# Designed miniproteins, single chains: the designs that were tried, part 36

Each design is a single chain, and the fold is of that chain. pLDDT is the mean over its residues in the fold that is shown.

## One batch from the design tools (miniprotein)

Design m1230
Fold by ESMFold2-Fast:
Structure m1230 (fold): chain A 66 residues (1-66)
Amino acid sequence: MEMVLQDVTLPDGRTVTADVTPIPGSPNSLAYWLVEEGDVARVMSGIVDPNGVVSDERVLAESRLP
């Protein structure tokens, strides 16, 4: 499977750089990205449509920054 870094649009209208992997047999792709908010870093996942719009946003992991 080929992974490609690309910019995707979140449901709130923000753009993030994500690791995007095509879903076989689907027009959609699976995306993973990292977000930092204050003292917390989160690993996020979501489904990206052919226009680069994210749905089904989920938090996979959370870590406190030192």
Scores: mean pLDDT 76

Design m1231
Fold by ESMFold2-Fast:
Structure m1231 (fold): chain A 92 residues (1-92)
Amino acid sequence: NAAEEAIRHAERAKQLFEEAINSPVDEAEKLIAEAEEHLRRARDLVTQEQINAAFKALKAGQPETPLTRAAKAIYEAEVSLAFALIKLVLDK
């Protein structure tokens, strides 16, 4: 339940960060702020310990669970955040 909710928040965050990359600076700042709120909510639902354990289990060849999917979604959202922030800095 919490892992599935974390996936939805992380996916929404990624979408908003991708929109920010293709938006004017003032709109990008608003989209990044909304996306960071969703990413924060995803992180609150899944602890860093759970994420680390999920990645170790997945690397060891264990099947995907909602928790491993949540960890992947959060990671992808954080990568998109980095790109959005770089673009925002370059556009200023």
Scores: mean pLDDT 83

Design m1232
Fold by ESMFold2-Fast:
Structure m1232 (fold): chain A 80 residues (1-80)
Amino acid sequence: SLIPSDTGNRIVGLYTTVVLHPERSKEVAEEALRLAEEALKRGDNESAAAFLSVAADAYYIAGDKEKGKELQKKSEELAK
């Protein structure tokens, strides 16, 4: 797997929260951004890209489409 299992488990938890509680989507987005920043500090660009993708989806659900697009682009740049 290109993504570490700890990252995958965190992503599942974040998506589960936003799907079951879309009113918490901004909270999920902010948590995913924190996890992406931590991954970047470790040099783990794959995990960072995955967390930025989660944050983008959460911002789209929150209605912040501009922030969602910005984060999606950053995710794609890191994932290449």
Scores: mean pLDDT 83

Design m1233
Fold by ESMFold2-Fast:
Structure m1233 (fold): chain A 80 residues (1-80)
Amino acid sequence: PTAQYISELGKQLVEAIKNGDWEKAGELATQLVMAARALGLDDGAQALEDAFKNGDKESAIEQATRISTALSDHAQRTSP
């Protein structure tokens, strides 16, 4: 997974949550969590999982955005 891939997943997840498409949001959240964990963002991935478990739409949007931003920053910083 790349920062661009994660950013795209985050945007699609936020859109699905805003549209009330929880089926699609759940699928996208699973992908984003897996990708975030693969890149070492365990805290963010856990926070997103917790937001979904609690049905907290606001927190889910915030965590998805935060993960996408953090991964984009990480990729930019770690360029060889």
Scores: mean pLDDT 75

Design m1234
Fold by ESMFold2-Fast:
Structure m1234 (fold): chain A 90 residues (1-90)
Amino acid sequence: ADEKAEVIREVLEEAAAKAKRAGSDSKEIHKKIEELTDEIVAALEERGVEVSPYVRGLIGRAAAAIAVESEEERKSVIEEVAEEIRKYLS
């Protein structure tokens, strides 16, 4: 359970570090969130983590923060999402 949660946190932090921030265009923001969500899900599945619809929803929340929020807010949301997924997997 904890090992899976740490993998999720690592993948989210790697995605945040590599991601370019979306502009103010709502279509660009929406596309960026979907692309980030799909990339994070694929990375987790490659590491042997099963992504349920619930976990995918939490990943989408992190992807939204990565796309539009400041670096400080991104880190906060990533930690919250990782903790929520940890509780779900426990």
Scores: mean pLDDT 76

Design m1235
Fold by ESMFold2-Fast:
Structure m1235 (fold): chain A 85 residues (1-85)
Amino acid sequence: GPPPSLEEQARRVAEALARNLIAHFESQGEKPELVEVEGWAEGNRFRGRAVVRVGDKLYTLEVTFERDADGRSRVVGLEFTVEEV
């Protein structure tokens, strides 16, 4: 079938990064929880975001893809943010 949309690709990359983070925390005896995963379009950019809760901390993973004039997609941003709640 056709490849997934750029929004779906961005969402899947964010989810994969979150799953890797979850596996890391589980290996340390923690109880991580995947809170949110989403993907969306912003003009010529596509974004994926995943949020993982570990105890009193929220880990936010964001990936940004950009489509060039030749229809090729590239990763233009990867952001990792930690917040205490």
Scores: mean pLDDT 85

Design m1236
Fold by ESMFold2-Fast:
Structure m1236 (fold): chain A 80 residues (1-80)
Amino acid sequence: MSKEEILEEFEKKVLEILKSEKDPEKVLEKIQEILSEVNEKSNGDKEVILEAVEKALELAKKYMPEIVPYIELMLKRIKD
């Protein structure tokens, strides 16, 4: 699977979660599960994982701002 296909599938899944789930804790849990899938599919490619988290952050800002600080924390941890 290409980097672009992994990121496109991730973005689609995150958007579906944000549209269907209203509990921020459950949304974060599901996003973490999908990020684990990204890690597996990309063979631990840090750049792909970073880009995925940044896409999740952009969607969170638009659809569920309350989870933004948690996604920003994930992004910081990956950059280390």
Scores: mean pLDDT 83

Design m1237
Fold by ESMFold2-Fast:
Structure m1237 (fold): chain A 81 residues (1-81)
Amino acid sequence: MLSVEELEEIERLFREFVEALRAGDEERAARVAKQIAASGDEWASAYVAMLRAYAEAGDEAALDRVAASFERRIRRLKEEA
């Protein structure tokens, strides 16, 4: 299982990714997505793919919902670590 420090790093990268998507910063979004993928966590990569798809569709409500879902998952994983 991931440590609390590893989970906090993934959470930090995820927040940066969401900010980059909202800002339309494609270069920053791609860089952060690559860093998340390098963590080896398939679930984190799945969230990245969902957020990117909703951002491209302009669906802010879906993007906010998926971001909130990721935050809840990270919080639970930290409580279990």
Scores: mean pLDDT 78

Design m1238
Fold by ESMFold2-Fast:
Structure m1238 (fold): chain A 73 residues (1-73)
Amino acid sequence: SVEELLEKGRKLAEGGLSREEAQEAVREIASAPPEVAAKVFAELSKEFPREVVLSLQADVLALNPALREALDA
């Protein structure tokens, strides 16, 4: 769900996850439908600095480049 992935995105942005938890969170966001991933990053952009959000987008896009258009819209 958007809510569960948003919580994972927030924890990634805060830096409170172990390496294994961070890798799992990135994989789950990368596996989401484009509209869900777009909503997650739209909400993160309201809560976190641009550089943090862009870093997370880069990690997600490294696993799933197909999300680029949805995240750029």
Scores: mean pLDDT 84

Design m1239
Fold by ESMFold2-Fast:
Structure m1239 (fold): chain A 66 residues (1-66)
Amino acid sequence: SLEEEIRRVEKEIARLEEELARLERERQEHRDNPPLRIEIDDQIRRVREKLAELRKRLEKLKEKLK
């Protein structure tokens, strides 16, 4: 159902938000390690892109409920 899809997307968003918070903490911890920081920055970028996709999907699903 539409309601089930919304719940699944919201769970995925919550998981990725937790992952993003973890990566941001790791970025601060490894500030003095440039190669590792670049790797973490790339991971943060990918997570942010996925979050943007899921948030767009969530908006479209919520529009269908209106």
Scores: mean pLDDT 85

Design m1240
Fold by ESMFold2-Fast:
Structure m1240 (fold): chain A 79 residues (1-79)
Amino acid sequence: MLGAAMYIHDIAKEMAKDPSVPKEVVDYLNRAAAAVFAGDTEAALESLKKAREIAEQNPEFREKALKYIDEAEKIVKDA
């Protein structure tokens, strides 16, 4: 679980470096990491789902953001 939370946190930091990525997406990734750390898989997946919804509405970063969100969802489900 700790490794999964740290990985999602690292994804959030990478996305925060991209000025085209909304702060809301980064915020939801950080919430997902916190939920994983707390052992709340359902809350983590809900936060990732919200990040995904925002990413899908923005064609400029959609592919990059969805790749990171998909990896985070996979890590949460495999943990």
Scores: mean pLDDT 77

Design m1241
Fold by ESMFold2-Fast:
Structure m1241 (fold): chain A 84 residues (1-84)
Amino acid sequence: MLTPMEQLREEYVERLRELWKRAEELYKQGKLSPEDMRRISILITSANILLTGALFDPNADLAALREQIDEILAEIEEIIRKSE
C-alpha cells in the first residue's frame, strides 16, 4: 500500500519525466540552448533528491515539500516557455 508521501513522489516523478521529454524535443529542434538544458537537468536532479530524501525522513512536511518541488517545476516550465 502506497503512503501519501509515496503517492506524492509518483505524481511529481511523472510530471518531471514529461517536462524532461519536452526539453529534449526542444533541444533536438535547436530551440533550447545547452546551458538551458543543463539548468533543467540540475533542477530535475534536485527535485528527485528532495522527493527521495522525504521518503526516509519521519519529520518530512508534505506541504513544505510540495512548495519546494512546485517552485522547481515553475522554473523548468519558465525555461521551456521562453524556448518555445
Scores: mean pLDDT 84

Design m1242
Fold by ESMFold2-Fast:
Structure m1242 (fold): chain A 94 residues (1-94)
Amino acid sequence: SLEKARELMKKAEEYYKKGDFEKAIQYLNEAIRLFKEVLGEDSPEVIEAYVKLAEIYKKMGKEDESRKWYEKAVEIARKLGNEDLAKALEEKMK
């Protein structure tokens, strides 16, 4: 359900703000699974969750993992025809 996925996104943000990156990642992975089940593989909601994962990995010093999640978000943005978003996300990878 989309409602449950959005609630999981909020929980991920709460744990991120507390510095509990492991729990934030767990909640984001659950939200991503639900967004994909309801909306399919390519949606703005999946992009948002991938971007948040990339930001968390960057805060953890895991630059390679961060880059992979931004690259996945860029791919979806382009599939959805949002080139401006894709370019903005590419700038975050630099």
Scores: mean pLDDT 89

Design m1243
Fold by ESMFold2-Fast:
Structure m1243 (fold): chain A 85 residues (1-85)
Amino acid sequence: AEELLREAKALEERAEKLSKEGDEAEKQGDLETAANLYKESAILYYEAARLAEQAGASPETVLELRKKALDAGLKASKLYVQLAR
């Protein structure tokens, strides 16, 4: 249980860093890099939520991680739509 919580926290921290790197890439106009960083961030937030839930984290904590994953995924999807033109 403690190892799963530690792993979930590490994934959350990695996802947060990738999301911020995505924000910076988007500000610089590198939409492809931003989209890829947001996509990776979303995957890591979903994995963090899954591990936190297995470790018995509160429903509020799991929901916050899932919301962050969804937000990052939506940002990636919007940029991929722009790049398809």
Scores: mean pLDDT 88

Design m1244
Fold by ESMFold2-Fast:
Structure m1244 (fold): chain A 96 residues (1-96)
Amino acid sequence: KAEELKEKFEKLAKEYGIVVVDASETPEQAIEKIKEKGAKGLVIYAGSDDAPRARLIAEEVRKKLPDVKVGFAVKTNDEEGYKRAIEEIEKIKKEL
């Protein structure tokens, strides 16, 4: 069922023009994905231990792409993590 929630947030992100990245990606990779997709929003989906990396991604995106809405969702190894990602995607969509 966690797989179904993962597919759901990936589908919603694509439909809403929002990019989702995790803390394994660099700020440059996040920026390239946003540009390639013409995205208006970004959700950084990362574990709490990765908060410094998530912050760095957000700062670089805000600096280079100031019109992009940036959100965060705490990643866990369960359904609640994916639900948080979906909620943040929905929140950003309302701001677009």
Scores: mean pLDDT 80

Design m1245
Fold by ESMFold2-Fast:
Structure m1245 (fold): chain A 88 residues (1-88)
Amino acid sequence: SQQDMIQSSIDSIVQQISQSVQNRQNTQLFQTYIMAQETKRLDPERAEDIDRLVEEVGRMWHSADKRADREALMRQIRAMHDAIVAQS
């Protein structure tokens, strides 16, 4: 029916938006991981702190119970990377 066609179109658009958001989040997570590894290479003294932050981000990625600001932890890792790069 025409209503079924409209619903199918809406469902397709919603799925495309959800997939785009997920792909963006996956890219940000991967980039954050690369920045974390680079920070550890440039400043080994921060390795334990960086590993802890990365582990927290990973737990939040899979945990439905944590409504923590995952983006805030990712920004913290990026800020550490930017500060170390500026000093090197």
Scores: mean pLDDT 68

Design m1246
Fold by ESMFold2-Fast:
Structure m1246 (fold): chain A 95 residues (1-95)
Amino acid sequence: ASAAEQARFEAIQTLLERMREVIRDGLELELKAIEKIVNSPLTEEEQKERLDKLYKNIEESYQKILEAVKDNPELVELIREAYEQIKKAFEEAKK
């Protein structure tokens, strides 16, 4: 590989490390956000509306990120795994 290719590879590895940290921290924050909505003194309808909005925002964000990194299979897989964990948490909360 060329020096430019090596530099891009190193940048991707740094992004993967940062993304792993951000995903872990973000997942925990999202789980807490879900719990806060469910335990809030809101009406059942208001809680459902807030959960649905949060779910859609996360879904749309992840779809945009996937499109941006579609040519990098390592980033695609990492992002998909994080999204699946968040999605499962929302499915339980919406129950």
Scores: mean pLDDT 75

Design m1247
Fold by ESMFold2-Fast:
Structure m1247 (fold): chain A 69 residues (1-69)
Amino acid sequence: PDAGLGAQLVQRALDGGDAPAPTEAQARSVAAGVEAGGASKEAARRLMEIGLERGFVSGEEVREALAAG
């Protein structure tokens, strides 16, 4: 769990890319990044599940999680 990696993955998704999350560690990093951005624990958990299922998280999903916090 690298906090810098989480912030970097979130920023990549917000810039119109996908945040890669094919591993539990990467998915947790994305979740930690959105929690640091003000997302609720529930929204962060939801993004982690999406990342693990699809191998990536989109910028729209990151924006929705931040809006839900």
Scores: mean pLDDT 72

Design m1248
Fold by ESMFold2-Fast:
Structure m1248 (fold): chain A 98 residues (1-98)
Amino acid sequence: LTEKAERYVRPTPELAAFLREHAGVTAPVLTLSEIYGLVLDTLARLGLGDREKDPNLYDVSDTPLAKIFGVDKFDARDFEALLERLLKHTEVVEEPPP
């Protein structure tokens, strides 16, 4: 997992558009851990977490992430599953961003 999180990836156009719109990130290449952190931070800012019932469960049904990941909800504690979903929507690159 740690090695996977440190790999540089190019987000798909849909994921890249989400990151530009909600996180202000225009970099064409990021690490999976950076994308993971940006997604979680954005979900927290949008108030999509149910902090009264489960602070780690995010409802993404009304966001572009539901279409990108193919799910209506995900658990922030499931780091492995989120990385696997991100990997399906990114292209692995061997070089760091310029």
Scores: mean pLDDT 69

Design m1249
Fold by ESMFold2-Fast:
Structure m1249 (fold): chain A 91 residues (1-91)
Amino acid sequence: MSSVQRLNQQLYDQATRLTSQAQRLLDQAQRALQQDRDQARRLLDQAFRLGDQGLRYSRQSNLISGISRDVGGQLGRVRSRVIRLDRELSS
């Protein structure tokens, strides 16, 4: 692969890993929501930070080659889940 293709693959892999980790933290936050709201908030904050980092890598990948459509969709779902859980924790 060219250096540009390798960089783009690394950015995509990082965005994918961070998105998957954020989804796992959101699953944990959802389970904690009824048991420990403080734990749910901490998990939600961690998921938000990881999702934000994943979005930055996804944007860099898009800037280089326009490749990251699937990661972008998953990041949108993470963002939607964060907003929903934040609303539930603030209720």
Scores: mean pLDDT 78

Design m1250
Fold by ESMFold2-Fast:
Structure m1250 (fold): chain A 65 residues (1-65)
Amino acid sequence: VSKEVALALRAMALAFEYGGSVRTRLRDGVLELTVHGLSEAQIEEIRRALERDAEALGVEVRLHR
């Protein structure tokens, strides 16, 4: 599995645990994630977790609501 797909799956799992969802798009090497059904605090927790993983994998991630 590619690094981008692994990050997308992690984002989806985290959002699902909070009762929300994520749409993913890969564009020009940037993984774009759009979150739905989550509070601002939950979005921040997901952002922190994904930024750590993204740095380790060398993938640029952008999180939208």
Scores: mean pLDDT 79

Design m1251
Fold by ESMFold2-Fast:
Structure m1251 (fold): chain A 64 residues (1-64)
Amino acid sequence: SPEDEEKLRQIEALVRKEYPWAVPVVDLLRGNPSLSPLEKAQRLLQHLGVFDPEVAARAQQIMD
């Protein structure tokens, strides 16, 4: 949905600003046609949560 795509874009923007080292993961998920925008956002949150729970918490607020 447009709302889900906007949420994903906001999470991707947060990652690009705060964690540029994780940009390849963003690009990999964006290029996967089998995943919905929500699934892409959830996988990004899971990846970030392993390394930085504070960034994952901020991104989770966008999803809510």
Scores: mean pLDDT 76

Design m1252
Fold by ESMFold2-Fast:
Structure m1252 (fold): chain A 55 residues (1-55)
Amino acid sequence: SEEEYGKKIGEVSREEAAFYQALLAAGVPRAEAAKTVHRRMLEKIDEIDKEYKEK
């Protein structure tokens, strides 16, 4: 359902925001951390979208 899809996207967004902060705390440069998080989010969103399109 659209509600379940939105909840999963929200969960990924929150998890990746936390991961971004962890990368910064580990000394990763801001731009590099942002690019890493962006790639991870795109992969996870694609997986979620694929899963929900097969319903």
Scores: mean pLDDT 81

Design m1253
Fold by ESMFold2-Fast:
Order: structure tokens, then C-alpha cells, then sequence
Structure m1253 (fold): chain A 96 residues (1-96)
């Protein structure tokens, strides 16, 4: 669900970082990962996201590494997993 995913990412990332220093490289990394997550997950329903979590993590990590080949794959995977877990938690709260 494209609209629900966008709303969840806005709540978790875009709105909290609205007034943050956009030149901070850590924040730039978080924002770019969030953008890739939104793009990758937008075609899927919440149930499909839960059922295909590992495949979606792999796809997001590969997309990030294609733009940043110097990045540590293990570190990126951990950050993607943590962000996706938070996103799933928010989406579960919105189903009710």
C-alpha cells in the first residue's frame, strides 16, 4: 500500500528529521535508505512485506550498495533491518 508506506516513513524519518542538518552524512544515509525502502516496498501490501521481509531487505541493501559500493554491506544490512522492523511496527499499528 503506497500511501500507508509513505505515511509510515514520514512518521519515522521525514517528519522527525524535518529541521535537522541535511548536510550531516549520517542523516543523508538514513534519508537515502528510507527513500529506497519507500520505492522498493510501494508495490507491496503490508502482508506481502511481512511474508517477504528477507527478500525485500536483500533488494534494498543491493540498491544502496549499487550507489555506494564503498559501504560496508553488513552495516547497511543491519540499518535496513532495523528501519524495516520499525516500519512494520508502525504499519501494524495502522491496521487497527
Amino acid sequence: DKEKIREAIELLVYEPLKDADKNNPILQKILEIAEIIEKVLSPYSFEEIKNNKEELIDKIVKEYLSKHPEADEEEVRKEVEEMLDLLISVLESKEK
Scores: mean pLDDT 79

Design m1254
Fold by ESMFold2-Fast:
Parts: structure tokens; sequence; C-alpha cells
Structure m1254 (fold): chain A 68 residues (1-68)
């Protein structure tokens, strides 16, 4: 399902951040695009940036994109 694919995309980004592995982060974003299109890919990318920067405005924008 698209939800299962989006969960896997977020897991790949989590592992990529944990291991400082840009290839895993890029794969996660690409999988998010397959799951929910460019909006889901942008949402996952912004979620990654929000975690890295601790920016609540970026986090809110990620939630908006991923909730649609």
Amino acid sequence: SPADLLHEALRLVYEGVKNNDKELIDRGIELAEKAGGPQAAEGVRLAYEAVKTKDLEIARKALELLGS
C-alpha cells in the first residue's frame, strides 16, 4: 500500500541519518515519490531537514505535505 511504502521511505531516511549515508536518504526520498508523488517526496525531504535543524516551521510543512 502507499502507506507501507511511505513507512519504508521514512525508515530508509532514518537509517541514512543514523549512518550518515546520503544514498539511503536519497533512496528514501525516491521511494516516497513512488508512494505519494512529488508532494510525499518533498514532505519526507522536509521532515529530514526538520530533524537535522530542529525547525518547527519546516516540521509543520512536512506534516502538511505528508498528510495530503
Scores: mean pLDDT 80

Design m1255
Fold by ESMFold2-Fast:
Structure m1255 (fold): chain A 83 residues (1-83)
Amino acid sequence: MESLKSMIEEVQKIADYVKAVLPELAEEVEETAKEFIESAKKLLEANENPELHSYAEEYAKKMREAMEKLNEYLKLAEEKKAA
């Protein structure tokens, strides 16, 4: 699923950018990006396997939560660059 793979790449780019601008948050950002990637992999597996389909919504929620946290870190990085 290309769109999901592209989203994983986007998350890694956001994490790398934030770690470069805010190195003090590097560990937290890396953990959040890892949570997103793990959930995305499990969502791909659930979509490919009918018996795991019931878990797809849980993985999607975890991905959403991780993306929201990454966007908060991204805003902090942009604010630092604007200052």
Scores: mean pLDDT 79

Design m1256
Fold by ESMFold2-Fast:
Structure m1256 (fold): chain A 87 residues (1-87)
Amino acid sequence: MLTPEEIEIIRKIAQAVADKELWKEVKNVDRDTLELALAGVIYGDLSTDVSWFGAVLILRYIPDEKLAEASGISKEEIERLRKKFGL
């Protein structure tokens, strides 16, 4: 289970992905699925399968370097979150 601080960090990452259009880095997922995934992480409950799946898509398919640059979250914290999502 994620801590409240880790939930805040992943939401900040998802918001940065939306704001800087990093969804363009995800080549093999359709636009509507990516928009639903982002909305699920930013506005949803991460205890739900949809919001959790959204976080997995962001962390799995966008490089840690781009997530760190866009969000201001460290690469080490992004790698730690990736492991918590089973990635």
Scores: mean pLDDT 75

Design m1257
Fold by ESMFold2-Fast:
Structure m1257 (fold): chain A 88 residues (1-88)
Amino acid sequence: MSLEEIREKLKSPDKQVRMEALKELRRYLRSPDKEVRIEAIDILGEALFDPDPEIREQARKLLESALTDPDPEIREHARKVLEEAEKR
């Protein structure tokens, strides 16, 4: 499943489809491509505003896992996304 397919699944009215999209995003957070990991973090930031509290909690947990990424730029990007969500 591509990142574009995941973005579309996160717009699904079906909570289970959105939850499956979040599980696939976890794979992209482990991508060797730094740009792919940044895009996955941005998509998780959008999922923090999902109407379902379980989806929001799962997205937050995945973003928090990105804070332990070996690349300091990826860790900083995840921090900024989480901080921006707290201000809104």
Scores: mean pLDDT 83

Design m1258
Fold by ESMFold2-Fast:
Structure m1258 (fold): chain A 85 residues (1-85)
Amino acid sequence: SLVKELEDVLKSVGVPEDIIQKTVEKVKEAIKNAKSKNEELNLIRRVFSETMDEFVKHEGDTDETGEKLMKLNGRFGILERKYRD
């Protein structure tokens, strides 16, 4: 469910499918290799940060990209809080 909800968050902001698929694969690997829920969440946070950086490189450093990043970060924060508890 976490993987699907993260994918939906990325799609909601218009992240390119190639970047989404790469992110999903990294998240699945993080879940597979994590020894605890806290480690899993920390690895997912890192993957998400890397995904945002890759998205900026793809779209360019513009005001429009900045707005999309703010929405993406906010939506990820909601998802993280839901799974932290």
Scores: mean pLDDT 79

Design m1259
Fold by ESMFold2-Fast:
Structure m1259 (fold): chain A 56 residues (1-56)
Amino acid sequence: SDEATKEEAKEIIRKKYPELSDEQIDKAAEVTVALMRKQPGLSLEEASELAAEALK
């Protein structure tokens, strides 16, 4: 589900980008879900990294 994917993305982003605020992490997780829906070949880790990098 989107909610479960968002939760997993938040955990990945927190571990890789500890500098980001909770608000930025939540935004990045939402973008991650949207990216994965638009590009089903994209992995959760790849999508979350792209989303988080856009917020740096």
Scores: mean pLDDT 82

Design m1260
Fold by ESMFold2-Fast:
Structure m1260 (fold): chain A 65 residues (1-65)
Amino acid sequence: GLLEEIRELLEKHVSKETAEKIYKAIKYAVENKDEVVLRSVEAEIRKLLPEEVAEKIIELIRKAM
């Protein structure tokens, strides 16, 4: 599913521990429609990942909401 694809992309670019932390925040934002948490997560992803990968993950998150 979309969340599984997001997790795989995160694990390719950051440590497993960092990927799990970000993944849990994404899952919370998606399940709760929490735009404030979503904005914080998008900012963190853009800081940690290459631009193309960050934008792909953000697109997948928005499709899951």
Scores: mean pLDDT 84

Design m1261
Fold by ESMFold2-Fast:
Structure m1261 (fold): chain A 61 residues (1-61)
Amino acid sequence: MEELRKLVEEMLKSKEKAVEMREKMEEDPNLLIELRKVYAEMYNDKVLEEQIKHLEEVEKA
């Protein structure tokens, strides 16, 4: 979790890092979900939390 939090902070400060991580998240759906959860927790983004729940439901279906 601490490393994911640092990655989220880096992505917010660097557009290049954000693009790179987005591509990696497309290759690894679990990484995508975990990073979005960390982002939602750090910034209290309810819309993003709803998107994460939808993705988790699709994976379980």
Scores: mean pLDDT 68

Design m1262
Fold by ESMFold2-Fast:
Structure m1262 (fold): chain A 83 residues (1-83)
Amino acid sequence: KAEELRKKGEELIKVGEELIKLSKKAKAEGLDSIPLTPEELEELNKRSGLNLPPDLTPEEAEKLGKELIEKGEKLIKEAEELE
């Protein structure tokens, strides 16, 4: 159970980091939304357990990315406490 929480937390942190990276890239390129294909969006939704919109703005992506990292860190902390 602790191992499952740790792996889930690590995956959420990775998804959050990807969203923040996409947000920064989109802002640097002056894009109105983060550059995700429908397939990439579906994979991020499966990995995060979220229902992300296809027109996610860079600001929204950065906010969600930070929230996912915080949630992932919390799950890793919970896993450490169970060990």
Scores: mean pLDDT 80

Design m1263
Fold by ESMFold2-Fast:
Structure m1263 (fold): chain A 95 residues (1-95)
Amino acid sequence: SLELEAEHAGEAAATVAFYREAFARTAALPPGERVLALLLSTSERGQSETALFTRGPDGRVEAEVYALRPGGTTREQRLAAAREAAARLRAELAA
């Protein structure tokens, strides 16, 4: 299983590109493997997200995306909130 992280300044194109990469990496993994994707917003207009991508036994990729609550107005607050959400998803992967 893999973990991916990227930062963006609130532009939708960056979000699309990052999730396209996460999907492609997941599709290349053996069935049952997972990718945890963490997209960190550094802008006041953007929102951080975590997503869990899983390759199912049929070879299809499924994604569960979690929009994070506003992590405050500072970059550090947003990054901390996003990493906390990623840690929760990592714990789910271990179960």
Scores: mean pLDDT 69

Design m1264
Fold by ESMFold2-Fast:
Structure m1264 (fold): chain A 95 residues (1-95)
Amino acid sequence: MTVIGIAGDLTRAQAEALAERLSRDYGMEAEVVGDSEIVARGDWSVDQAKALAKRLRDDYGLGVAVFVDGKMVANEGVDPGLAGKAEVLASEASK
């Protein structure tokens, strides 16, 4: 299972809208875990997850960390504390 942790200068409404788009357009189970943090889970390849992470960084200026089967495979400017939280959620989802 692929897990993506997303953080940035987002309002709650923007975070909820992005989570809805990830669920609708990309087939991911996305949830807002804080005021501006999103965790999305899906059965995606590493390459698809990295491509989405790059687009979120380039188009929205968001920090994105990507986990596959509980292991971090990419980090595009996510705070280590948030990356650690996403890694724990990814590890639990893989059990």
Scores: mean pLDDT 71

